# Designs tried in a protein design run: designed miniproteins, single chains, continued (5). Part 60

Each design is a single chain, and the fold is of that chain. pLDDT is the mean over its residues in the fold that is shown.

## One batch from the design tools (miniprotein)

Design m18062
Fold by ESMFold2-Fast:
Structure m18062 (fold): chain A 109 residues (1-109)
Amino acid sequence: ASEARWAAWRARGQAEGEAGRLFNEVKDYGEKSVKKAKEYVKNADSLTPEELQKKIEEFRKDKEEINKRADEAVARLSPEDAAQLRSFRDKYNKELDEAIKILEEKAKE
């Protein structure tokens, strides 16, 4: 039965089927966006104000894309898996907001 597949997928912590694919896409995109943002924060002193503003805009767009993809995914997930994805989304939003804030403060200097 399809119910048995979803139980097995959750028990193994592995994504199978469309809902699991969407969950993994949000997580992969969010993790890559956060990693990139942290790399630019580390090198912020080497960037011009114009380059800083461009990266701030790019990370704001990444945040919007993460939230959009997460909203689409949570509509198809179980309540438990949706709650877990919302937790990852909130973590990515927090880390991107922290990175954007650092870049904005550097752009004001």
Scores: mean pLDDT 80

Design m18063
Fold by ESMFold2-Fast:
Structure m18063 (fold): chain A 67 residues (1-67)
Amino acid sequence: DAATRALLAKAAAAETLEEALALMRQASDVGTGGARSIAGAALGEAERSGTLEGARQNAKSALDALG
């Protein structure tokens, strides 16, 4: 899913936690099937981390999982 990948790439480069989480939520919302599940799981972990670095790392991991 090109839209999900583009949003996760932006989240991985985000400068604030608020921006990263918003972009990851958008990635989950626009994703379908496996892409939605991967983006949603990454968002959940990013929210649990509560840090910008945690959000960026989870966005990168989701991108790797999508290919």
Scores: mean pLDDT 85

Design m18064
Fold by ESMFold2-Fast:
Structure m18064 (fold): chain A 88 residues (1-88)
Amino acid sequence: SAAREAAEEKITEALIEERKERGIEELSESEKAALRTVAHLVVLLMEKQGYGAADFERLAAMPNEEVLEKIREVLDQHEKEIVEFLKK
């Protein structure tokens, strides 16, 4: 959907800016492509966790710092699910 595509683009943007804040001044095209792949996987994980079109529209409108916080929340929840699965 258009909302999902916009969210994926926004996540990619936020990840690129996070790398710059960590002192990575320049990203290669290969590195940017890798971050786009990560953004795609994060969006799929968000959908798995119940994100719909309205959630993606809100995410695409968020400041990059808030987007990074949402990514962290989603990844933390996924890690928790993996840990609980491994305890079985």
Scores: mean pLDDT 80

Design m18065
Fold by ESMFold2-Fast:
Structure m18065 (fold): chain A 88 residues (1-88)
Amino acid sequence: MPKELLEAEVEVAIHVLSAAVAKLTGDSELATEHLRKAVEAARRLAEIDPRLGAETARSILDLGRSIPGADPEVIREAEELAREAERR
């Protein structure tokens, strides 16, 4: 596994977990920040492994949609990434 792929996977994991914790505390601003960083990391992941990137983007999208008050722009970015990666 290239170091770049591992770094992207770790960044996604950290920010997804952080967004989930922010959801539990009702901090939609903090959740949005971590979702945005997770999408950025997932985008890098998709450039290396499109299938893993697509699955990751879908997970981020599901989490984002479950957070009341999450920024709709971040949700849209995750939707776009999921569609692009699924397309190939």
Scores: mean pLDDT 82

Design m18066
Fold by ESMFold2-Fast:
Structure m18066 (fold): chain A 78 residues (1-78)
Amino acid sequence: SVMTGADLSPEELAEKLLAFLKSNPALYAAMVRLRDEDPAAFRRNLLKLTGLAEDDPRLPEVEARFVELLDADVAAQA
C-alpha cells in the first residue's frame, strides 16, 4: 500500500491519493481512464493505492471525495 491508514480523514486520504497520482503521470492517466470506462477496476486500484480494506467505514467517503477531486483536476487541465 502507498498510504498508512492511521487517523487520516476521508478528505486527507483523497487529497494524498490525488497528490501521489499527479507525481505518477502514467498511473494518473490510467485512473482517469478507469473512472470513465471501468468503475470496478477503478475501485480495486483505489483500494490497492490507499491500502484501505473493502469494509473500511471511510471507503465510501474517500471514494466520493477522490472522484470529485480527480474530476475537478481533469476539468482544470481541459
Scores: mean pLDDT 81

Design m18067
Fold by ESMFold2-Fast:
Structure m18067 (fold): chain A 79 residues (1-79)
Amino acid sequence: GDALIAQLERLLEQARRTTDPEEAARIAVEAGRLLLSNPEADINRAIAIVLRGIAAELDGDVELAVEAVEEALELAKSL
């Protein structure tokens, strides 16, 4: 619970500080992977976050990556 939320809050801060789409995308993929490792998380929502991270990298969209990490944090808070 709290440990996952703390990890995702750190990832969100990192994503918001970067201007590099590749770094932001890596952070979003890591956030989704952290959710996939939690057996209580909705697997389909966790997969969607990973896919949004990949899409953000392909499109060079930092904001899409940040949104994916924000959704990961919201999902973690619902566990």
Scores: mean pLDDT 83

Design m18068
Fold by ESMFold2-Fast:
Structure m18068 (fold): chain A 101 residues (1-101)
Amino acid sequence: SAAAEEARRRELLEQAEALEEVVIKYIGEKVGKSPATVREWLEQGADKLSEETREKLLEALKEFHSLSEEEFEELARRLLGEGEAERAVAALRERRAALAE
């Protein structure tokens, strides 16, 4: 029981990490920057970004949130490959279900 519960928490964390990687890589493609640069922008916070960079980031995030599940699945497969894409989709489904309630 304890081992199964720990394994489930680890899988949920891996699913969350896969979803985060899709978000970062997608934003990077939309704004023409590396995933490392996008991660740094998110870590530094909005007050340390130029207004132009902030606007581009917000538009990329709006586009991301407008993706259907099918569009997201195709994107995740392209950015992460098959196995990691399945994890990212599982995380997205869980988060969207939680937000609907």
Scores: mean pLDDT 80

Design m18069
Fold by ESMFold2-Fast:
Structure m18069 (fold): chain A 91 residues (1-91)
Amino acid sequence: SAMDRLAAAEAAFAANPSKETAAALLRAAFDLAKAELAKNEAEIEALEREEAELLARFEAGELSYADVRRIALEIDVEVGIKLIEEGVEKL
């Protein structure tokens, strides 16, 4: 699942912080956002543009490893909140 891929990317980045593991972490986080948060094709396209822009900024040295980790964590938290809210609505 997208969640399992994000968990694997987070573990890989934590074990060996590099440009490759940071970029993989960012991609995995946006894959999760597209799978769980996007409601339509326009929102998927918006997330794809944001992912591309952030990857370009990271490659240009405009984003640190801490920035990439923070972005991935923010997406993970937003998905977690949505899943909790969807679970509560069924109770």
Scores: mean pLDDT 84

Design m18070
Fold by ESMFold2-Fast:
Structure m18070 (fold): chain A 65 residues (1-65)
Amino acid sequence: GALEEALQRLAELRAARLAAEKAKEATGVEPDKITVERTGPRTFVATAVADGKEFRAVVEAPELP
């Protein structure tokens, strides 16, 4: 439903942010590219590329009650 889709979208955005933060912490520069892939029903993997290096973050959307 709409709430599930909203939570999945939030998880996608959180994954992208975490990957970007990892890249910045490791390289000191802004990521050149950020991609997000859905690897499961509620699982998102974001990959940020900075200074030719890849940084990944995994986030799961919360389970609905």
Scores: mean pLDDT 81

Design m18071
Fold by ESMFold2-Fast:
Structure m18071 (fold): chain A 65 residues (1-65)
Amino acid sequence: AAVDPEQRRALEDELVDRVLAGELTPEQAGQEAVERLLALGASPEQAQQRGQQIKEAAELSLALA
């Protein structure tokens, strides 16, 4: 099944906030996203794609901070 869009948004928000707080690097946020999305039933391809998007969002957020 597709991962709930609300769960994906909450995960992205959580991980980006943790990067901005200095708890995670963008790379670590992307990796954490892959692991959590796999646990939620995402395919490996979907998890990797979304993890990359979250990493990029975190990198952009840091650059704008």
Scores: mean pLDDT 82

Design m18072
Fold by ESMFold2-Fast:
Structure m18072 (fold): chain A 81 residues (1-81)
Amino acid sequence: MEEAKERLRKEGLELYNKVKELAQKKIDSTTDPEEIKKINELYKKFVETLNEAIRNATSEEDAQKALEKMKEEYEKIVKEL
């Protein structure tokens, strides 16, 4: 059975790839510089939050909470994109 810290890393990478693909499709579909800037800032914030969650998750309990937070952040960024 996979531990919460390993799950956070694997599922975090999956969420990262989904957000990256969605952000790229949005950028490719627009010519508005302000929209592109917004997409890039949202993506950067998500990546930074995910990386911090992974680095700071020193226990299995912290990793589980971080994973739930990352899923919430994913839902937020999908709505903003």
Scores: mean pLDDT 79

Design m18073
Fold by ESMFold2-Fast:
Structure m18073 (fold): chain A 93 residues (1-93)
Amino acid sequence: MEELARREAVELLERAAALPEPGERVEFKGREVEVDGKKYTVDGRAVRGSRPGEAVAVVTVTGEDGSKVRVFAVRNTDTGLQVGDVPLEPPDP
């Protein structure tokens, strides 16, 4: 799931970064993807940054068992592309 989530986050970020207007948004929910015979549901949102080529994307992948992984992707002209996991469950229940 992490690999799928990272791939989807980067693809969504590239799509958002190509949008013509700063602050323009892309969002999708309930997109079904099948990998190795397993079904996943993908939710994503992204926003184009203030400068051309900059964007932020967040993707959540849900497995058939209800497990979830959330990944962010950020591209800034000063730092380049960064991708990381976002905690879904707080460590303090």
Scores: mean pLDDT 78

Design m18074
Fold by ESMFold2-Fast:
Structure m18074 (fold): chain A 84 residues (1-84)
Amino acid sequence: SEKEKIVEFLKSIGVSEELAEEIAELLVEKGIVARSVAELVEAAGKDPELRKLLEKAAEELRKKYNIKEEEVGTVLTLAAVKMA
């Protein structure tokens, strides 16, 4: 399942299960096929609800890994290379 793959990926990088499920459900509902984190970030630029959920995910990752705000996108991009 597309939803299950997205949830598993987001949990593997440190996002909470509840938030990972919300993000995956929104992506499936809106037909957003994000094949990379770069595509996911681009989609968030066009969808305020997706952007809000990704901002929450970025904050969770920052707290867990002490990542600088500017580096969150890089970490997500590196994790996406592992999915491809």
Scores: mean pLDDT 70

Design m18075
Fold by ESMFold2-Fast:
Structure m18075 (fold): chain A 109 residues (1-109)
Amino acid sequence: MYHKEIVELAGELAELADIPILALIVAVANSFKDYEEASKLILKELEPLIEIAEKYKKTKDEEEKEKLRKELLELIRELSPYAQKELSEEQVEKVVELLLKIKELEKKL
């Protein structure tokens, strides 16, 4: 049930951050209707990003928040070799929200 929702959120993240591996996993899942295996691959790929997003949401220290934001952007850059623009601060907040929604759906599996 939630496997398809995880794939849909990963598709939004792939478009927002220009992440080709996520776009490929989403395209394959939609072609073969294999959302369970695709959601597992997505969760494994996004695990480092989700960990940073959870720390970012937890922290009340503005300096720590800035460090976590930079770490998140560095990981996104590694996953986005063809991206032509850096993510704005608003786009980073949307990435954090999408990552946390994906993690919340994982807990319901």
Scores: mean pLDDT 83

Design m18076
Fold by ESMFold2-Fast:
Structure m18076 (fold): chain A 65 residues (1-65)
Amino acid sequence: PVEIRFVEHPDPEVTEEARKNAEGAAEVLAPYRDQAPDIARGLREGGETPVMKSVAAAAEDLAAA
């Protein structure tokens, strides 16, 4: 028997941690930065979860910086 734990909304700290990890990955994959705005738009358009939207916003901010 396994218990299913329902996760409501991620803690803001958890969301920020994911954002920082995405920023670090983007620095390593600098050649992909030119495509980041297009990828972020695609994720924003297809993503309905707050986490996916936060990641897309972080990628857009990073591309703009």
Scores: mean pLDDT 56

Design m18077
Fold by ESMFold2-Fast:
Structure m18077 (fold): chain A 87 residues (1-87)
Amino acid sequence: MSPEIKTLLEILKEQISKLKDMSISEAQEEARRKLDEKLPNIPESAKVAVEIALTEFKKLNLEDDEEAVKKVLESLAKYFEELLKQQ
């Protein structure tokens, strides 16, 4: 896994854990800020995918489901690797 994808997944995992104590909008804004700081070269589509993932985790009440989080992060890792190959 590339260092960029690892950093992206770490940011997403951290924001998912915060969904218990903050709104979707706050979690998305913080995630975008962190992505812009640490991964300035990542495509906009990857940032949008992170925002969608946060929305779905909150909507489905899966933020505390460690197995669901792990599976989604693994799926997103593959998706981001494909996106980076296209750049």
Scores: mean pLDDT 78

Design m18078
Fold by ESMFold2-Fast:
Structure m18078 (fold): chain A 61 residues (1-61)
Amino acid sequence: SIVDKINAQIDQSMKDKDPQKGKFNLDVIQGMVHIAHGVGVISQDQADKLMKKIDDAKKKL
């Protein structure tokens, strides 16, 4: 699913050797979550969980 793909991209961004590049990739993924929710391909609950995961990931980088 798109949710699984976004989760995998968040996990990959956290493993980047360059923390600044990882953080930039997380910003791009955050934009993708907003668009996916805005066009109705993911639920509000799915968007909220992905956004929380992205926020937590950014705090660890």
Scores: mean pLDDT 82

Design m18079
Fold by ESMFold2-Fast:
Structure m18079 (fold): chain A 89 residues (1-89)
Amino acid sequence: MTEVIVTVELTTRASHVAQALQVARMAAGDSEVEVLDVRVEGDTATVTVRVTAPSEEEARRIVEALKAAAKAFPVILDARVLDIEEREA
C-alpha cells in the first residue's frame, strides 16, 4: 500500500502559532501531524507541518480540510501545499 506524505506551510501571526497548530491537527483528524519548522519574522510566523496519510484519498481529504480551515479561521493568513510524496509501505 502507498502512504502519502503531505507537507503544508501555514502562515499566521506570530502570536497565533499555537492556535494555527491546533487547527492543523483538527483538520488532519486521526492522522499524525509532525511540526517540521516554525519561523518567526516580525509579526508573522511560518509553520511547516508534515501529515502522513494511509492513502491518497485520505491525503486529498486532509488537504481539502486544511484549505477549508485556512479560509474559515482568521488566525491562518495563508495555507500552501509544499509537497505531496508517495511512499511505499
Scores: mean pLDDT 79

Design m18080
Fold by ESMFold2-Fast:
Structure m18080 (fold): chain A 79 residues (1-79)
Amino acid sequence: SAAFEEALRALGEKLKPRHQELIERAEAGDPEALKELAELLREQLKLLKAMSKENEEIIEAIRKSKTVEELRELEEKLE
């Protein structure tokens, strides 16, 4: 769960700068910014759904893991 939360946070941080810029532009009355913000949010949801599948594979790998090194490698895959 911690690794999944970290992956979600990393995804959010990658989108956050564009998110904030688009929000500010939309609030200033830019209709194109509002449209781009909506599209960015849809893409974010698609990525979160894709990460759900990746999370299932990681959970299975964790169950089969026998060493700290193997767990570390799985954590790096969430980057």
Scores: mean pLDDT 63

Design m18081
Fold by ESMFold2-Fast:
Structure m18081 (fold): chain A 55 residues (1-55)
Amino acid sequence: HMLTPEEAKAFIEKGKGLSEDEGLELTLEFWKRTHPEDSPVVKALKEAYEKRKKK
């Protein structure tokens, strides 16, 4: 599913007050719900999340 402008904006607003790790987790969860798991966006977010967890 494509994000509506309202959904995208609301999600960005929620992320503004979070730590980098919390924001990345929330972003990954959101994109997994709105995009196929094999999408480039979801894959990139998973890789970023794994890198952050290793630190």
Scores: mean pLDDT 64

Design m18082
Fold by ESMFold2-Fast:
Structure m18082 (fold): chain A 76 residues (1-76)
Amino acid sequence: EKTAAEALAEMLESHGFVLEDRSPEALLADPVVRSTLSFYETLLGEKVDLTKPNKAFHHILEATSAKETEKVKPET
């Protein structure tokens, strides 16, 4: 079961970010990561606790990845 911190870190690394530490504290210390988290919190309508699994947050991250894949492989 992935925590929100792990899911966020995996998403960021898949987009070319190099993270020195995947802890919630280290992620929140990075202003780019914090801005990314705030963006997704706005989409969810709730604050995300990075120390816990968040299924809605994971779903939003997966939807972002799926849309990128769609641009490469879809009919459109």
Scores: mean pLDDT 71

Design m18083
Fold by ESMFold2-Fast:
Structure m18083 (fold): chain A 99 residues (1-99)
Amino acid sequence: SEEEKKKIEEEIKKAKELFLKQLEEIAKKLGVSLAEVAQMMLNRMKGEPVPQEFAQEMNKMVNELLEFLSKLDDEKHAVEVNRELTLEIPKLLEEIVKK
């Protein structure tokens, strides 16, 4: 329905905001730029090695995102949000790297 579509879009927006906030927190903790964190995430997604401290913070970020998805009232919404994030997160990371 139109109402369900709007709810899913809002949930996707919130998940993307949470993801961006986590990237900013990792950048602050590691003393690097947001673009460097985004590049390391892209490198890890391509199977390239990343420093252990990055891997640890990335695992924490993934767990927080999974916890967010687990709190959604509708399991079907959680599946759709996760699907859209899988497509949008790489694009968001590439946009951050370009800045």
Scores: mean pLDDT 79

Design m18084
Fold by ESMFold2-Fast:
Structure m18084 (fold): chain A 75 residues (1-75)
Amino acid sequence: DKEREEKLRIAAKAYKKLTNINVDEEEVIKALREALEEAEKEGTMELVDAYEEDGVLTVVFKNLKTGKELKIEVK
């Protein structure tokens, strides 16, 4: 899914900025894909949205047990 891969790439960029880890973006994308697929299978969390606007990265997760969304913004 092209849309999902684009969102994962934005989420990986946000994760790298938040954690300041020195690993390849492709490795972060792979790790996030695996973690999110597992979370969705277990019914705990899903990646709802991810976008970049005016240099700000925004990632939205949904807690599947409570229905609440967590929005993370990274500059």
Scores: mean pLDDT 82

Design m18085
Fold by ESMFold2-Fast:
Structure m18085 (fold): chain A 80 residues (1-80)
Amino acid sequence: MAEEGIRKVAEYLVKKDPSLKKEEIEKKLREIVKEGEENLDSIEDEKEREILQKLIELIKNGDVEELEKLLRQQVAETLA
């Protein structure tokens, strides 16, 4: 389930950086996955669509180290 991947990623991030709030990270990850899956085919920009698709895949797989770098960069750019 995507929820298990989200929780695993959030726990990893909080363990690496205890200043992060687990609940806020989980909320952000759920938002990214849900909105990403709903809007994936509607994204006109091929580059943006590719990044979002990869982000969703990493969250679902629980690939925490790869996701950490991609997620921080994407959230900083997209969610001002």
Scores: mean pLDDT 72

Design m18086
Fold by ESMFold2-Fast:
Structure m18086 (fold): chain A 99 residues (1-99)
Amino acid sequence: MVKEEIEKKAEEVKEEIDRIVEEAIRRILEHGSDIEEVLRIAQEAIEELRKILEEFEEYAKKLLEEYKENEEINKFIEEKKKEIEEHVKEAIDLISLLA
């Protein structure tokens, strides 16, 4: 079922976001005495997170065009898009607070 494929893609993207956050936090804590390195790590992680969001938004846009006449699938795609947008925002906020 197409919803299962979309759900799986959204979960894979969330796991990738979580891995980027965990690695960024680890590196920030490791280099906490080096302000320039901490800022660079945070900026690189935020840029990667923004790229992931952009790629998922492009994926969602293509699916919305394919399924525009299927209200149930369209609603599901919009819900998953919002979940990923929120997850990325929370990730960026967390990294920004630690840097």
Scores: mean pLDDT 86

Design m18087
Fold by ESMFold2-Fast:
Structure m18087 (fold): chain A 95 residues (1-95)
Amino acid sequence: SELEERQKKGLENIRKILEDTLKVLKDPNAPEEEKRIAVTTVLDLADRFAESEVDPETRKLIIEAAELALKYLEKMGVPKEVIDSLRAALERLRA
């Protein structure tokens, strides 16, 4: 059906964004600006999908990206409120 195909393409696009974001977060040589954009993308996606039904593979990618973003934010010494918010989203995603 058209709705199923549209949903499938939406999830495929989200997975591509997550894969690109993970590539940046895993690259120690990535520019700081790219890492900041990647972290911001993860904060948005983790918050948006913590309360949403997603397929297991997409959820797994969001969790992995959120864990890497959390490590980056802790290293950069960002406000505790930002770290706590991402940790809460991670707990919801893992449940």
Scores: mean pLDDT 80

Design m18088
Fold by ESMFold2-Fast:
Structure m18088 (fold): chain A 92 residues (1-92)
Amino acid sequence: SSRERTLLAYELLIEALKTGDVEGALERLREHNSEAEVEMALKLYEYAVKNGELELMIEILELQMHYIENDGKLSEEEKEKIKEIEKYLEER
């Protein structure tokens, strides 16, 4: 399903951000995801590295994974955290 591919993409992108092994992550993504999804993951990785936003990107991806895994249901604290991250990104 599209949700399963999105979860895999987030998991592999988080791994790449933590380890710096972007090639290993992209190789695994190419096995299961479309070229557009692979290119998007690479662009997100490059953005995080270029802007020094690795920890923030990991946090966003982990929150999105939790959102998907819990059928779009998050705690009020997790929802507020997402809103604060979105505001931070919009003000830059």
Scores: mean pLDDT 75

Design m18089
Fold by ESMFold2-Fast:
Structure m18089 (fold): chain A 93 residues (1-93)
Amino acid sequence: MKTATFELEDGITIEVPNVEDYDAEKKTVKLKKGTYKVTLTSPESGIYRLRVINVETGEIVYDKDVELNGSKTVDVEIPEDGTYKIEAVLVKK
């Protein structure tokens, strides 16, 4: 298994251990059904909207605000095997 590490927009970095595969350019991870620990790291403190989307179905499997002050780990439940896109967008500083 691999640890996925890639940069999102505005210097936000994600780390997801125990993935099957990942594509850093497409910001996608290949996951099995189960719970994954997603760690977000940002140079700026604020509230970020974290979204995890099944790229085949378009289903949004995670969509929550995450308060960042350095880094935070969240548990994301993956309902089915597939390729998922990870997005994080600053909502409030």
Scores: mean pLDDT 84

Design m18090
Fold by ESMFold2-Fast:
Structure m18090 (fold): chain A 97 residues (1-97)
Amino acid sequence: PPTPEQQAAGRAAEAAALAVPGVKHASIRIEGDTGYVDVEVDPKYRGTGSGTAALRAAKAVFDAAGLRTVMYVEESDEEAIRAAKAAGVEVILVPDP
C-alpha cells in the first residue's frame, strides 16, 4: 500500500495533469516505487501537445517524490506513445482490445 507521502504525490500529480488545458480526465495509481498515469485529452485539443504537457507535469511531481512514472498504452495508440516518450514517461505496451 502507498505511504501517506506517496498518496499525496498521487493527488498532486493528478491535479497537475488536470490543470493542463484540454485534459478532461487523469487517472493516477501508486504501487511500490512507481506512479502509474493515464490522461484523456479532449479531442479538440489532440495534436496541440496537451497530452505531453500533462504527462510532463505528472512526471515532475513523481520525480520530486522519488517515484518512477509509467503509462500503459495500447500498441496502436501512436499519439499516446509519442506523448509519453516526449514527456520522458516509461511506456508499457499492451495489446489492443
Scores: mean pLDDT 81

Design m18091
Fold by ESMFold2-Fast:
Structure m18091 (fold): chain A 92 residues (1-92)
Amino acid sequence: SEAKKLLGEIIILHASLTALWLAIREFAKLKAPLEELERLLERAEEVYEEFKRLAEELLPLATPEQKELLEKLLEDAERILEEARELVEKAK
């Protein structure tokens, strides 16, 4: 179904966002240049915007179970992005 396809794409974007957050965290620990951290954060924000766009497309098509999973993924993605932003801000 279209809903299952969109959910699959959303899960991949969530994984990508998580990978970028982990990269920012590790590079911050290694005291990487601020410009590198800001570049990774910009990429994370682009992934998050695409994630939100697909989530909005899925919402009217989602089953109750898919909607529950989507809500958890949205909450987690927002938390991950906030953490990434805080790590970059602390590196300034």
Scores: mean pLDDT 89

Design m18092
Fold by ESMFold2-Fast:
Structure m18092 (fold): chain A 74 residues (1-74)
Amino acid sequence: FSEEQKERAEGLLTGVLIAAAEGNVDLARRYAEELVRLGVISEEEARELVRLAEQKNGDAAAELLTRLGRRHLS
């Protein structure tokens, strides 16, 4: 990734984490879809992030996002 794409992806990952912790499903879905479009996460991973937002499970979302960041942004 370019530095610009990396910064954008990091911002979106942070945005999904906050949205998931707050239970803001619509915002989590929008950010997750953008991460899929950037090739950072899969469609399956995006669906899991949205599910975690529905549950307001910020801890599980943070764990998943940490694994995704290591896989794609390292």
Scores: mean pLDDT 75

Design m18093
Fold by ESMFold2-Fast:
Structure m18093 (fold): chain A 73 residues (1-73)
Amino acid sequence: SSEVEKLLKEGKEKVEELRRQEEEDAARAAAAMRALGASQEQIDAFVAKVREEYEEERERVERELKEKAREAE
């Protein structure tokens, strides 16, 4: 249905926005930590944590989208 198509499009746009925010936040965090004299190991660890939080958010959005699509059927 057109409603399911709309939900899938909106979900895709949200996931794409989260991926853009992840890359932006990771780059900004790395730059800020470098400016503070953090080691590459410390930067990598923090960036990994940031990426993990975005992965969890994307999984939540995808789960909610699948649930809404199922309800629209």
Scores: mean pLDDT 84

Design m18094
Fold by ESMFold2-Fast:
Structure m18094 (fold): chain A 73 residues (1-73)
Amino acid sequence: MITIEVEDPRTLESGGVTYTVVTADVKDDDGTVLATATIVRSSDGRETFSVQGKSDELRKLAEKAAREAWKKH
C-alpha cells in the first residue's frame, strides 16, 4: 500500500530572503520513498517547484499532496 507523508513546513533564511519549504513524500509499506515533491516560496513572492519519482503516477501523487499542504498552510 502507498502512504503519503507531508513534512511540516519549514522556514530557511539565505541572503536576506526567507524561504518556506513544503515537502511531500510518497512511500511504500517499508517506508521507502518512491516520489518526492517540494515547493519553495520566497518572501519576495517567487515560487520554485520540483518533483522526482519512479513514475508519472507517483510524481503526480507527491505534487498533489505538496500543493494541498501549501493551501492549508
Scores: mean pLDDT 79

Design m18095
Fold by ESMFold2-Fast:
Structure m18095 (fold): chain A 89 residues (1-89)
Amino acid sequence: DVVAEEEELIELVRPHSLDDSYVPTSPELQAFLEEIRSLDLPERDKEILLGNLRRLLQGVEALDDPEVKARFRRVLDAVLAELKEYSAS
């Protein structure tokens, strides 16, 4: 359940997630954010989504936990797949 995984991840990273302008240090995560920017979605919706992801990413990188990183990657992959489905509809 992607929603449940996202909620668990948010709670784990919440104490470290302070800034929606955070720039990820990982090139792989930067590439994922660029893929979301390339989607045919309203600009305001993309800004909100990217801001939320930047806050989560700040917490994930602060924790530096491989399990948390793996959970975050699964959530990102699922979100991207769902967004691509909406843009194709």
Scores: mean pLDDT 68

Design m18096
Fold by ESMFold2-Fast:
Structure m18096 (fold): chain A 55 residues (1-55)
Amino acid sequence: SKRQQELEVVNQASQQAQAEYQAYRAANPDIPREEAKALTLETMNKIYDELMAQQ
């Protein structure tokens, strides 16, 4: 179903965004948490859009 596909895409994007967040924090330890979160959300949205475009 389309909803199941969307849930899988969200889960994949979330996992990738979490990995990017951890890597970004490790590379940029002085970045405020809120700024890092905002950048991570933007990255997650890009990943989501890319995965949805592939379906």
Scores: mean pLDDT 75

